# Designed miniproteins, single chains, continued (5): the designs that were tried, part 53

Each design is a single chain, and the fold is of that chain. pLDDT is the mean over its residues in the fold that is shown.

## One batch from the design tools (miniprotein)

Design m17807
Fold by ESMFold2-Fast:
Structure m17807 (fold): chain A 60 residues (1-60)
Amino acid sequence: SDAAAADARVAQLEEQIREGKISANEAVLELDKLDETWSAATSRAAYQRLAALIRELQAE
């Protein structure tokens, strides 16, 4: 499903951020590239998950 694909992509971006391969801003840009291919609801959910992840990382 689109939601499962979005969850998998967010998890991949989280791993890349933790490994220092990309910044949080770069992760947002990567997600934005996929936004055009996803449903509006899936895109919003993915952005919300990434925003929550960024806030958690900033709280560390």
Scores: mean pLDDT 75

Design m17808
Fold by ESMFold2-Fast:
Structure m17808 (fold): chain A 93 residues (1-93)
Amino acid sequence: SELHEKARIILESLIYLAESNPYVSESVIEEIRKLLEEVDSLSIEEFAARTRKLIDEIRLQTNKMPPGEQARIQLHLDALLQELDRLVQEAKA
């Protein structure tokens, strides 16, 4: 569906951010890859719940980064959460 295509784009953005960041563990990156393979089989609500959990874990792992770099990562994660919230609202419409 169009919503699952948007979900895939959100995850592709998240994995790119995670893979480019040395503070993010390989286990989190593998969980994102696994979710990307499962995206078409999940409801948008289940997808959103799993993606929020991964974003929260990335926030936790990056909290010891230099302040300027941490601020940039937090802005990107906040933007992804906003896209995720829009996706959930579109699924309810």
Scores: mean pLDDT 87

Design m17809
Fold by ESMFold2-Fast:
Structure m17809 (fold): chain A 81 residues (1-81)
Amino acid sequence: MLSKDQIFAQTDAVISELQSAAAASTNPQHKQELQKVVDDMQATRAELIRNNASNVEVDLVLGSKITMALMLLWVIKKEEE
């Protein structure tokens, strides 16, 4: 299991990838979908910090969101090919 600091760092890296993809996209729908995921991940990260969530909770919640965000990035990159 990763430490909280490691999973937060991975979350921040994925948010950065989503923001870069949104900035590079010329498709308004893709920009909107990517921005929604950014907003959700930022809100979830802030909530876990505010609530002093356990390492297990941080890993389970953000791990799932990271996986879903990476899947969305893959789909959008495929559609923009």
Scores: mean pLDDT 84

Design m17810
Fold by ESMFold2-Fast:
Structure m17810 (fold): chain A 87 residues (1-87)
Amino acid sequence: APQIKASQTSVTANVGETVTVTLHFSNVPKGTPVLVYDKETKKTVQRFAADSDTLTVSFTLNEPGTYTFEFIDLLTGAGDEVTVNVT
């Protein structure tokens, strides 16, 4: 079955700090559209293609808070989440 696995389930950051999460794809066709969806704002914040077995996603957040981002494979519906805690 298609799977997306984020390298982290939770990361911590300072305001304005860039943090990275690596996605690992299993059984996902190459070129599959992948969305990064902000669950708090209900907005797609980044769009990628799964052109490799891995994808590095970066986040820079300017307000303190807890942010949950969902990674969504648009072809299969496979996904994973990361929570970014900003202080």
Scores: mean pLDDT 85

Design m17811
Fold by ESMFold2-Fast:
Structure m17811 (fold): chain A 57 residues (1-57)
Amino acid sequence: LTPEQEEALQLAIRAAKAAMDGNFEESRKLADELRERGFTGQAEAVEQLIKDAEAAK
């Protein structure tokens, strides 16, 4: 992995943890950062995770 890909993976993990903790605001901020860095696929995965977590309430 490149350093950028490794950072993106860490951001995605943090975003997923925030979503699981119910901190959707933090999770969305991290997804936005992923999109800004060009990691659209990872950002979309995080956004889907947020939707799934919200639906599970």
Scores: mean pLDDT 79

Design m17812
Fold by ESMFold2-Fast:
Structure m17812 (fold): chain A 57 residues (1-57)
Amino acid sequence: GFSKQAAIQFLKEYPQFHKSAGSLLQKEGLIDQAQAEQIDNAPNAEQRLALAEQLLG
């Protein structure tokens, strides 16, 4: 599966996937469902990426 660094780099390179970032990170086993819902419910792409970076480190 993705490393934390590879997952963050993927989201930075492919912003079209920001709306499904939480679901993608959950499928890779990097976050739980509650964390995925927090990311996917973020109001914009910048906030989703910031939450993903915070949760992954």
Scores: mean pLDDT 75

Design m17813
Fold by ESMFold2-Fast:
Structure m17813 (fold): chain A 57 residues (1-57)
Amino acid sequence: MSKEELEEEVAEGMALIMVGVYLSQGYSREEALELAVKESKNPKAKEYAERELEKLR
């Protein structure tokens, strides 16, 4: 497994955890993804959240 593949998997996991936390607080899936984009410090996690948000629109 490449270092790049591992970094992408970690970034996706981080984004999904953030989305899950916001969903548990009563935010919609779209709002949770927007917050994950805004609050994520990992650029790959931010990119993942942005792509998922685009799929909802």
Scores: mean pLDDT 78

Design m17814
Fold by ESMFold2-Fast:
Structure m17814 (fold): chain A 70 residues (1-70)
Amino acid sequence: ARADTLVDPTAPSYELLPSTDVARAAAVIREFVELLPLPEARREELLDQILGRLTGDPAMRAAVRRHARA
């Protein structure tokens, strides 16, 4: 099935991010984590841990986390 409208028009590369693959991975991870039958606090903890592995810079982690929530 065609799902080009499913592709976020606010693509990761649109924002000033260091890498489009990092932002794209954050979006996929966020969606995956939200599908898990876990309480919100646990899902946020898992998301933060995974994002931390994608980028070691605190500023970048904050930017990626903000983008994943958007």
Scores: mean pLDDT 58

Design m17815
Fold by ESMFold2-Fast:
Structure m17815 (fold): chain A 98 residues (1-98)
Amino acid sequence: MTAFDILEGAEKYEPVYDELLKKGFTEEQINLIKTRTGYNNVGTLGLAWGLLEQGLSPEEAVARFQTASPAELIPVLGRGMRLLHERTGSKLARVLAE
């Protein structure tokens, strides 16, 4: 897995991806979220960001994701997508959060 694979179709969210790495996420952890959810790269970044917003470390966020039901993750994804819009000014992220 490479950083390129995570940003394919989500290139405008590169600043968010860079910030996730600075917060201690690994490329492998982000790709694990993508693989397990079936979300696209934008949704994957949104979910990862939403989990961090809950005050979790990257390792705790991944553990929370692996144990949480889909119903528990949907509100986290929505919150994360809203934060992606705030960080990038992206109207797409805002629409997906609504």
Scores: mean pLDDT 68

Design m17816
Fold by ESMFold2-Fast:
Structure m17816 (fold): chain A 68 residues (1-68)
Amino acid sequence: STLWPVVASTESPGPRRLSALLVVDPEGRYRLFLDARMSPEEREAVLARLREQAGLPDDTPVEVVELG
């Protein structure tokens, strides 16, 4: 298993407290791991928060990876 650096983490605003993690993969690409049960609104909120926490521009490419 490969340990990818976690650059930011948060939870969704909701009764289930769904987790979201922003990581850098071995190729230097940003990946957003989030619970597949998150609504589109929750996904937008966590992505915005994680980009802000990591100091990333709004146009930074981020690949969404659903954890189901």
Scores: mean pLDDT 78

Design m17817
Fold by ESMFold2-Fast:
Structure m17817 (fold): chain A 99 residues (1-99)
Amino acid sequence: MEKTGEYALELAREKAREILPGKVVHEGYRVFRDGDKTIAEALVIVESEDGRRVVSAVVVEQDADGRLEVLWEGTSVFDPQGRQLTPDIEFPPVRGTPV
């Protein structure tokens, strides 16, 4: 089990559920190597019963000592037609090669 990716995914899921209760309709993470560091980017989408969606993203870094740090987190809410109800979130630049 990829520790960095799973940690990022769990945080993204918790953040989404805190904003809007519903069904997880998408979840996943990607892992990158940036020198001696591991970076994981997780994305979770939760859909409520009224068709609104929460998009939650979390970026976590694991340093050379195995310590995990949240580099960035963001959440956006969309209506059933796909219109954004929250201000635009700017995703941080994620560096490294996909693993």
Scores: mean pLDDT 75

Design m17818
Fold by ESMFold2-Fast:
Structure m17818 (fold): chain A 64 residues (1-64)
Amino acid sequence: AMEEERKRLEKEIYDELVKKGLTPEQAKKAAQRIADTYMTLREAGRPEEAEQARKKILEEAIKK
């Protein structure tokens, strides 16, 4: 369940980042990091921090 959710999230973020102009390599690495961080924080019972971390890392990836 959680692994499937992580893979789904990673794919969604990857597609979004490629659309925003990141290279496939950059998008893959950023999507993996965002998905991993998000899932780790959610598993720790910190969903608000998970969402904030997702937003911050996504914005930082797009900024480059």
Scores: mean pLDDT 78

Design m17819
Fold by ESMFold2-Fast:
Structure m17819 (fold): chain A 70 residues (1-70)
Amino acid sequence: MELEKETAEMVEKSLTAASQKLSDSASGKDKDGGIVANKLMDLVREAMESSIEEALEKAREAVKLVEEYE
């Protein structure tokens, strides 16, 4: 039931969040944000290489990681 669309949307949101965190860290605004962004990118990369169902869960955890940091 459209798992492909949901997985793609979750991964896209995770990538967007990671990009924003990396941009902030590059500007020297938040060093801790850079660490979180690297962990987020690692989770997204693993999700991309995993099955669709597992990718969805990893993307969800990546989004939660960013939200908990903020």
Scores: mean pLDDT 65

Design m17820
Fold by ESMFold2-Fast:
Structure m17820 (fold): chain A 70 residues (1-70)
Amino acid sequence: DAEKLLRERVKQIIRGLEAIKPSVTDEQLQNAAAVAKREIRRLGDELGVPQAFVDELIKELEKALAELTA
């Protein structure tokens, strides 16, 4: 299931950002998230996942980033 794979990937990315937060600057964290968002959009397109679903996952990632960067 492509949607399940993409959702799990986003959860792993959020956990990764949380794990590195104590060791990086907010700018570095934001840059890592920007790279991750591009990868998720590319993967969603390649797997034929609806753009609306991809956009909701990106929104979840952005909310997690906002919480981590205050």
Scores: mean pLDDT 84

Design m17821
Fold by ESMFold2-Fast:
Structure m17821 (fold): chain A 70 residues (1-70)
Amino acid sequence: RIERILEMAERAREIAEELGVSVSEVSRAMEKVAQERFGIDSVLEAAARLSEEELEEVAREAKERLKQKK
């Protein structure tokens, strides 16, 4: 639970560093993906409720969206 939130935060940091964007931009993209795919309004709620596989799917989709815009 707390571990899932920390894992999500670390993944957002990794994507931010890889793409040269802010962690805030990655977090917003992840939140948007979680809302669209799972109906979850916040990244914290997503980290609490989604499985590891679902969280990785959110991270992967967010990264792809950010690549298309940068």
Scores: mean pLDDT 75

Design m17822
Fold by ESMFold2-Fast:
Structure m17822 (fold): chain A 86 residues (1-86)
Amino acid sequence: ALEDLIAKLRGLAKKTLEEAAKSLTQEELDKVRELLGKLIEAVEAGDFESALEAARKLLELLKEQKAPEEAIKAAEEMIRLIEEAK
């Protein structure tokens, strides 16, 4: 159900932020929060295309900023879950 997907994505978003906070600056974390917010809002609206765009931008940002592997894995799992739901 959509509610189960949103719950899982919120958990992964929290993990992404917690892991990224170990190495990213506050300015970089603000960008991560913005993209996570857009991702969750898009999923709640049923806009899986916008959710995937936000998730892919998040993954690119995390890789460019050399975020911890656990943050990258959490973002990849969010992309997988959204792709399976559409």
Scores: mean pLDDT 87

Design m17823
Fold by ESMFold2-Fast:
Structure m17823 (fold): chain A 60 residues (1-60)
Amino acid sequence: SRLAELGREAHRRDAAGDTEGHGRLGAEMIRLVKEMLENNEEHPVILAHREGLKVLEERE
């Protein structure tokens, strides 16, 4: 899925020391998770991502 691809790319950029690229991908992933939640609020996978999104939004 698109989200999984972005997650792998973000991990690769973080390992390579590309903090700017990592940050941009992180923001894009957050937006995609919000879009998925809006479309399938009751799906178990989306509910699990809601918890992860909360943690990510609290981190600055």
Scores: mean pLDDT 66

Design m17824
Fold by ESMFold2-Fast:
Structure m17824 (fold): chain A 58 residues (1-58)
Amino acid sequence: SRAEAREILEEHRENSLLAVRRLLAAGFSKELIAELLEELFGVSRATALEAVDVVASL
């Protein structure tokens, strides 16, 4: 759920790369992860999507 994804990102605020990787592995969409990154860290949606795509390519 969105709430579960948000909690994981908040718990790993200092290690957002690891949090994003875990959310992708758990089957959360790139769009949802990007929305949460925008909300929690104040980055643009475009920047968040680029970051998620980089992590997904690893």
Scores: mean pLDDT 78

Design m17825
Fold by ESMFold2-Fast:
Structure m17825 (fold): chain A 61 residues (1-61)
Amino acid sequence: GAEEAGRRALEAAREAERTGDGALAASAYHQAKEALKIDPESEEAKEALRAARRAMERVGV
């Protein structure tokens, strides 16, 4: 469901921040966007989107 999708996106975004993996950061960003389409109120998906953007900015993606 949307809750699980948001949680997965957040885990991926955090892993991207930890590893500096730009491809994973971009993937997490897409996952967060899709979770927000299902549930725009998901706080986990919103946090995942912010975390993925931070990771992408750090790695220059």
Scores: mean pLDDT 80

Design m17826
Fold by ESMFold2-Fast:
Structure m17826 (fold): chain A 76 residues (1-76)
Amino acid sequence: MTEEDIRRAYETLFKNVELVEASDEKRNEVAQIVAKMLSQKEQKVIDMLYELFKERGVPAPGYFEILKQSLEEMEK
């Protein structure tokens, strides 16, 4: 998956989602979850997602189940 693919996925998933500021630990946790949902384990992908969440915030509590469903829809 390219940086462009990851940025596009982020923009699609979070364009109308309530985003909140978070600690470095929480941003890294969310980046790892989203990378896993995209079937990516490489640190460079996690780092790209971390920077996107740092720039725009993390999804509100409980949103991770919705993220999994949204990513599956995007694969169509």
Scores: mean pLDDT 68

Design m17827
Fold by ESMFold2-Fast:
Structure m17827 (fold): chain A 69 residues (1-69)
Amino acid sequence: MVKEKTEEEIKADKARAEQLVKDLGLSPEEVARIKELAEKYGISEYAVVLLYRDTGTLEKAEEVLEKNK
């Protein structure tokens, strides 16, 4: 089950995701993939970016998300 987030929490999550993307130097193509994965798995873009950072690749991040489905 997912908690209903406030509008401010959603905006904060997006702002954190954008900052982390800039800090990691991600390409527009990688940012697009992160948004796609966030929508596909119903999680925040920030969570996907953290998973990408921890796994090193978007392919491994997607594998972790699929395994926990």
Scores: mean pLDDT 74

Design m17828
Fold by ESMFold2-Fast:
Structure m17828 (fold): chain A 66 residues (1-66)
Amino acid sequence: SMMEEELIEEAKRLAETLGPARGAALAVLKGIQMGLDGGRLTEKLGEALGVEPEEIEREALRIILS
């Protein structure tokens, strides 16, 4: 979808400064706030940025707990 494509582009931009796992995690959290499926987003962003889904989930947890 167009929203998923925009989140992938945002994740890639964030990854340039924060690393791919954190960039992907921030994009997943934004997508969840927008009403998108977090599991599907985690898989798609993992594929796009070359990060395992479990690493994205771990980074998302760190962000939430900060």
Scores: mean pLDDT 87

Design m17829
Fold by ESMFold2-Fast:
Structure m17829 (fold): chain A 81 residues (1-81)
Amino acid sequence: AAEILARAAAEAERLLAEGREREAAVVAARALAEVVAPHSPRAAALLLEAARALEAGDEAAAEALSREALREAARAGFAPA
């Protein structure tokens, strides 16, 4: 889990340095979905939908989906350290 998030953080930092903020956010959302999937398949699905919304340029939808994903993950007892 921590290793997946660390690798995603490094990739996201590289993309941010290149001015690719949307792609960095997509990488982070997909990595978090992978980490949370064994604990909450619903939260993972919502994070993947948020990544899709980011790819489409719909930041408002991505924010709403990410918030719902975090609520579902918390309900399942998942807390990324």
Scores: mean pLDDT 78

Design m17830
Fold by ESMFold2-Fast:
Structure m17830 (fold): chain A 82 residues (1-82)
Amino acid sequence: MKVEEALRLVEEAAEAARAGDVEKAEELVEELARLVQSLEDEEEQREVMRRALEAGLEVAKELFPERAAELEATYAAMLAKA
């Protein structure tokens, strides 16, 4: 399933980011974006994007805990735009 593959990419990108492999994390995020664009169901596309943003927020808060409130506000703004 495309959704299952997209969720796998989200987890792999988060792991690469936590490991400090920025290049791999960027490649995986780019692959995820292409896969999401290929999804025909708008609801599935939104769900994958929401999960990707949540995973990204968690990683960012782990790397920059002093920025947690700012990151949470940015995440909320991104969801409001969609």
Scores: mean pLDDT 75

Design m17831
Fold by ESMFold2-Fast:
Structure m17831 (fold): chain A 98 residues (1-98)
Amino acid sequence: DLVEKALEKIEEALKKTEKDKEINAELEKLKEQLLKLKEELEATTDEVKKEQIKLLIETALKSAEVYLLYLKDPEKAREYNREFLERYLPKAEELAAK
């Protein structure tokens, strides 16, 4: 459910950002990270690890929702993406790292 919702929002954002190659490439990278997290979630039997992965998926969903909010202003979407990714990706990578 959560993974499906996150994938749907990222796909929606990708379709709406096709004209901005830079934002579209960043969203494609986010989709690749989400698919990797989905595989890890399905492979793990550790409940603590499952909760950590779910938090990372929720973070990806939030990123896609922010892009959708700012899609009428590509410059703001790009600026927000950089600030958001710089803030949250290191924490997400720490949670995924073991």
Scores: mean pLDDT 68

Design m17832
Fold by ESMFold2-Fast:
Formats: sequence, C-alpha cells, structure tokens
Structure m17832 (fold): chain A 82 residues (1-82)
Amino acid sequence: SRLEESRRIAAKIGRTIWKIVRLEEYVAAGQSVEEALERAKRGEELPPAEEQAASIRMVNTPELSEEVKKAITEIVKEMLEE
C-alpha cells in the first residue's frame, strides 16, 4: 500500500521533471516560453533533428529569464494541484 503510494508519487515527480527538462530544451532550441510550456504540458518531444541538438549545445547554459521561471513554476504548480 505505502510502497504503491511511493511509486505513484515517484512517477508523478518523474513526469514533472521530464516536463521541466522538455520546457528548457524547447526554450534552448529557440521556442517562445509560452509555446515551450504548451509543448511540455502536452508531452511533445523536440523535433528529432541534429540542428536542434546543436542549438541546445551552442547556448550551453541559457540564462533563466523571468518568463522561464514562471513557466517552471506553472509546471510545478500543476504537479502539486494534481
């Protein structure tokens, strides 16, 4: 029972982290924060293109804008409210 609960929570956390990672990947690939947030929520993957991977590598550590921080907060809020 408690083990099953822990597994469900772990899966929820994993999905939330995955959404945050995808959001960051989409923003790094040149998507707008709003568009990236919508794509991350829907579970859409980055286009399978070397150019997208190269774009992410070229930006290295992109600066977290206020818009990106708000988008991350929105994903976390959805996790907590679900």
Scores: mean pLDDT 64

Design m17833
Fold by ESMFold2-Fast:
Structure m17833 (fold): chain A 109 residues (1-109)
Amino acid sequence: TLEEVEKEKQQAEENRKLQLAAEQKEANDYTAKLDAIVEKMKQVAADIVQGKLTQAELEQNKRQTLEDLLSLWEGFRLIRKLDAEKLRRLGTAVTEAQMMLEGSISYRK
């Protein structure tokens, strides 16, 4: 009986540890996806400066990136644990991406 209670406590602790690790991985996966979108937008901004994009290509890239960002932002509510540092980084990346879409990236020096 005492051994059974101890085993139940150990199983509950192990399950809690696994759930915490899964939540942390999910938060990391979301921030990695956001970083990829931000890096893509930085590349698009560089291509604009170099005159490589037509106006139509620029508008298409802006629309696609905004849709990708909105999709990730809505998915954010499904993350049970996102530490304050990751949340701040996520917010900064979204703001920077929005500034790139508005053509204001040069003001972030």
Scores: mean pLDDT 66

Design m17834
Fold by ESMFold2-Fast:
Structure m17834 (fold): chain A 85 residues (1-85)
Amino acid sequence: MSYIQKLEEALKEASKLTGKSRKEILDLALKLVQEKTGLKVDRDVIQGAIDNLKNGRDGGGRYGYDIPLLEKVIKAIKEVAKKLS
């Protein structure tokens, strides 16, 4: 399964578990990533990572960064869901 599919699945399950919208869960997860890592991430940064992966950007300096970023966000989504359930 792709990281994009894992992200969408995590948001869907978190939304179902908590009763909050996917957008609200994503915003809470991005806040948590910022608190834990000091990385300034918003929805535009995540969309950029998704677009890079969709376009198969290999050899661009951001390709290896995009996967670790999405993994951090997926973990944060799961943690937010657990705290709100």
Scores: mean pLDDT 74

Design m17835
Fold by ESMFold2-Fast:
Structure m17835 (fold): chain A 91 residues (1-91)
Amino acid sequence: SELERLTEELAERMRTEGEEAARELAIEKSKELGKRQATLALLRARLALEPDPELREVGLEALDLAEAGESVDAISERLAERAAAIEARLA
């Protein structure tokens, strides 16, 4: 899909040129795809480069739930214990 292609392009840009360059590309692409799709692609790209695999997994699950129309409160409740455990481990 166009969203998957953009996510891949943003991840590569972030890896090679940094987060600022990836954000600028997302802003340009938002003109064609819309702000929501560009923002979701940027967040997924950022998570693909997250060095902690558990934090990456919980973040990707949160984005999948948000795309499915789940509320922030519902997502937070579902992922709270896992997020707290990761935070305690990384503290």
Scores: mean pLDDT 80

Design m17836
Fold by ESMFold2-Fast:
Structure m17836 (fold): chain A 73 residues (1-73)
Amino acid sequence: MEKVREKIINLLKLELSRLPPGSEEYKALQKILDMVEKGATPEEIKEFAKKLPKKVRDRVLKIIDTAENMAKI
């Protein structure tokens, strides 16, 4: 559990560093980062991501899937 959360946080911070600070994608990922830091589960983040535009949603789901796979190592 804790390892997955740490990997999600690290991947979100990496993606945020690659996006323009004023973009819609940046604002959405910043909100998700805040949720994860406050204890949101991967399932809760996936549910939130489903409400986002497809481009942002696909990016968020890929981050979570990557973090879950990294946490298995």
Scores: mean pLDDT 78

Design m17837
Fold by ESMFold2-Fast:
Structure m17837 (fold): chain A 87 residues (1-87)
Amino acid sequence: SEVEKKFLEFLEKLSELIGKMIEEGKISPEEAKELSKLVLEALELFYNKAPLEEILAKLEEIVELVGKSDPEAAKELEKLIEEVRKA
């Protein structure tokens, strides 16, 4: 499905950006732990076929947390959330 493709693209980009943030020292261990929890919650919602709006709300929580450390990374992820919504 298009939703699945766009959701996976979001996770791929998130993984890339997290790797960069770790390399640049932009993320604390506590922030990384919170982010990991939100990612697992998003995956659980997606695989349990939760309503799209619940999945999108969880992705928005991820983006908000990322934005505290890297506003440019958050902006890139926001664009991908809109692609998931349009799919």
Scores: mean pLDDT 86

Design m17838
Fold by ESMFold2-Fast:
Structure m17838 (fold): chain A 92 residues (1-92)
Amino acid sequence: RVERYRAEITLAPGEREELSIPTPASRATVTARASGPARVGVNGAEFALAAGETARYEAELAAGESLRIVLEGDASATEPTTVRLEVVLTSP
């Protein structure tokens, strides 16, 4: 079974947003595209993004493990950053 969702999150400079998705899925593919400088964390893997950059990460999920996504706007930025997320959850 495949479950997909999308989100658009606007972060002020230095703002942190955390998403926790409880799921029976064994795999998650997370794609994040930033309009400005941001950091993206997925279950402990971290990515620094400049404006217009995309991070793509495939996470293996243990039974009962939630997908955890952390987004942080660069504190030195003068404008808000918008991060567009696409998440694909795949069950056995």
Scores: mean pLDDT 82

Design m17839
Fold by ESMFold2-Fast:
Structure m17839 (fold): chain A 56 residues (1-56)
Amino acid sequence: ALSEEEKATVAVFSNAGGTIMFSESALQGKSDPNSPLVPVSPQTVADLVAQILAAR
């Protein structure tokens, strides 16, 4: 689970605007170093954070 400080950091990234790059495997909850990086919206990052918090 994310700490409150980590959640605040994600919120700051989202508020800064622009496109954030994430590993495609990380978006699927996997850890594959060969996965391509894909651009994600701040909303997608927020949704991932919410999913992690809901699972914990």
Scores: mean pLDDT 58

Design m17840
Fold by ESMFold2-Fast:
Structure m17840 (fold): chain A 95 residues (1-95)
Amino acid sequence: VSDEEAELVKIFLETELGAPELSEEDAKAIAEAIKNYSEKKISEEEARKIILRALLRSYGVEGDEEEDLEKLSEEDKEKVRRIAELLVKGMKNLL
């Protein structure tokens, strides 16, 4: 994934989905997970874990599982779940 592709993912998540500001590293990780899933290099579960890890890190939380969402406020937990599901659904539509 190029830095330009990572920047587009970052802008989309922050502007359209209302995500908190992502680091370039985390935006790139999400973009790479989407690409690798679309190319059948990783499973949906692995892509979900990468996406959750990046989103949780934007809130200062370490984790990559549904259980780690309990460390967030209820509002932030719902937001992270919504973003992750939209990204996973988007990945499936690329095939």
Scores: mean pLDDT 75

Design m17841
Fold by ESMFold2-Fast:
Structure m17841 (fold): chain A 56 residues (1-56)
Amino acid sequence: VRDEILKNIDSLTEFSPEIEKFALIVLTFPDIKEEEVKGLAKKAGVSEEDYEKIFG
């Protein structure tokens, strides 16, 4: 997840400010688990479909 965000950070910011904020949160917490990342994404307004496009 973290490596995928670093790879696609410019593309993530093109989606919305909410996705940019979410990406920064994930990069700030190196110990965060994928299930926690999915929970944060949903809370930040990122749909499961958009999550799969970014990380799947």
Scores: mean pLDDT 66

Design m17842
Fold by ESMFold2-Fast:
Parts: structure tokens; C-alpha cells; sequence
Structure m17842 (fold): chain A 70 residues (1-70)
């Protein structure tokens, strides 16, 4: 989970440079929510670590896609 969080932090900074602070904060909020959801699913045994990481990556990618369209 730490690696996918670092990947998300990197994407947030890329979005900040390209789309500005507001877009970066939207992505940060989405990533924080997705991380909490993935951590909770992992703790409850609903998802494996690999599934939790994949769901987190998908959520971040969807948020980036939405920012590009806004």
C-alpha cells in the first residue's frame, strides 16, 4: 500500500504542475478517500493486498481522467 500511495502523490504533483492547485487538491481528496476505502477493505478481509492496490490505482486513474475533462 505505501508504494501505491507514493505513486498517487507523484500524480498529484504532476496534476498541480499541469492543471493547477485546485485540480491537485481534488485529486488528493479522491486519493485519500480511495486509500481509506482500500485500507478498510484490506483490514476487513474483503480484498487481498493486490486487489486493494488495484482498486486504489483504478480510483486514482478515474479521478485523473475526470480532471482532464473538467
Amino acid sequence: MEEVRKEADQKIEEVRKTYGDEAAERLRSAAEQAFKDAENALKEGILTPEQAAERFRLAVDLAVREIRRA
Scores: mean pLDDT 81

Design m17843
Fold by ESMFold2-Fast:
Structure m17843 (fold): chain A 93 residues (1-93)
Amino acid sequence: KVTEEIRKLIESLPDEVIDRAVARASELLGAPVTREDIAKSRSLTYIALEEAVEEDPEFAKEVAEKMLKIYRESGDVDNAKYYEELLKKAKEK
């Protein structure tokens, strides 16, 4: 359920943001990364959302709010904290 919601949110990111996240993740890992890999990995999802904050802060706020709600409802405190900080950064832009 949580994984499916995350996948839909990542699929809703602009193609330019996803392409940059894929390129950055592939460079960091030294291996090819796909859009689907980003949705399956928490660390890769973080990279995609950080790129979204730079490209479209308003859209990044919406995605961060949805992710924060999902993780708060599931009791995942560490992920919730990350999205609280990401949302704050997006609001500062």
Scores: mean pLDDT 70

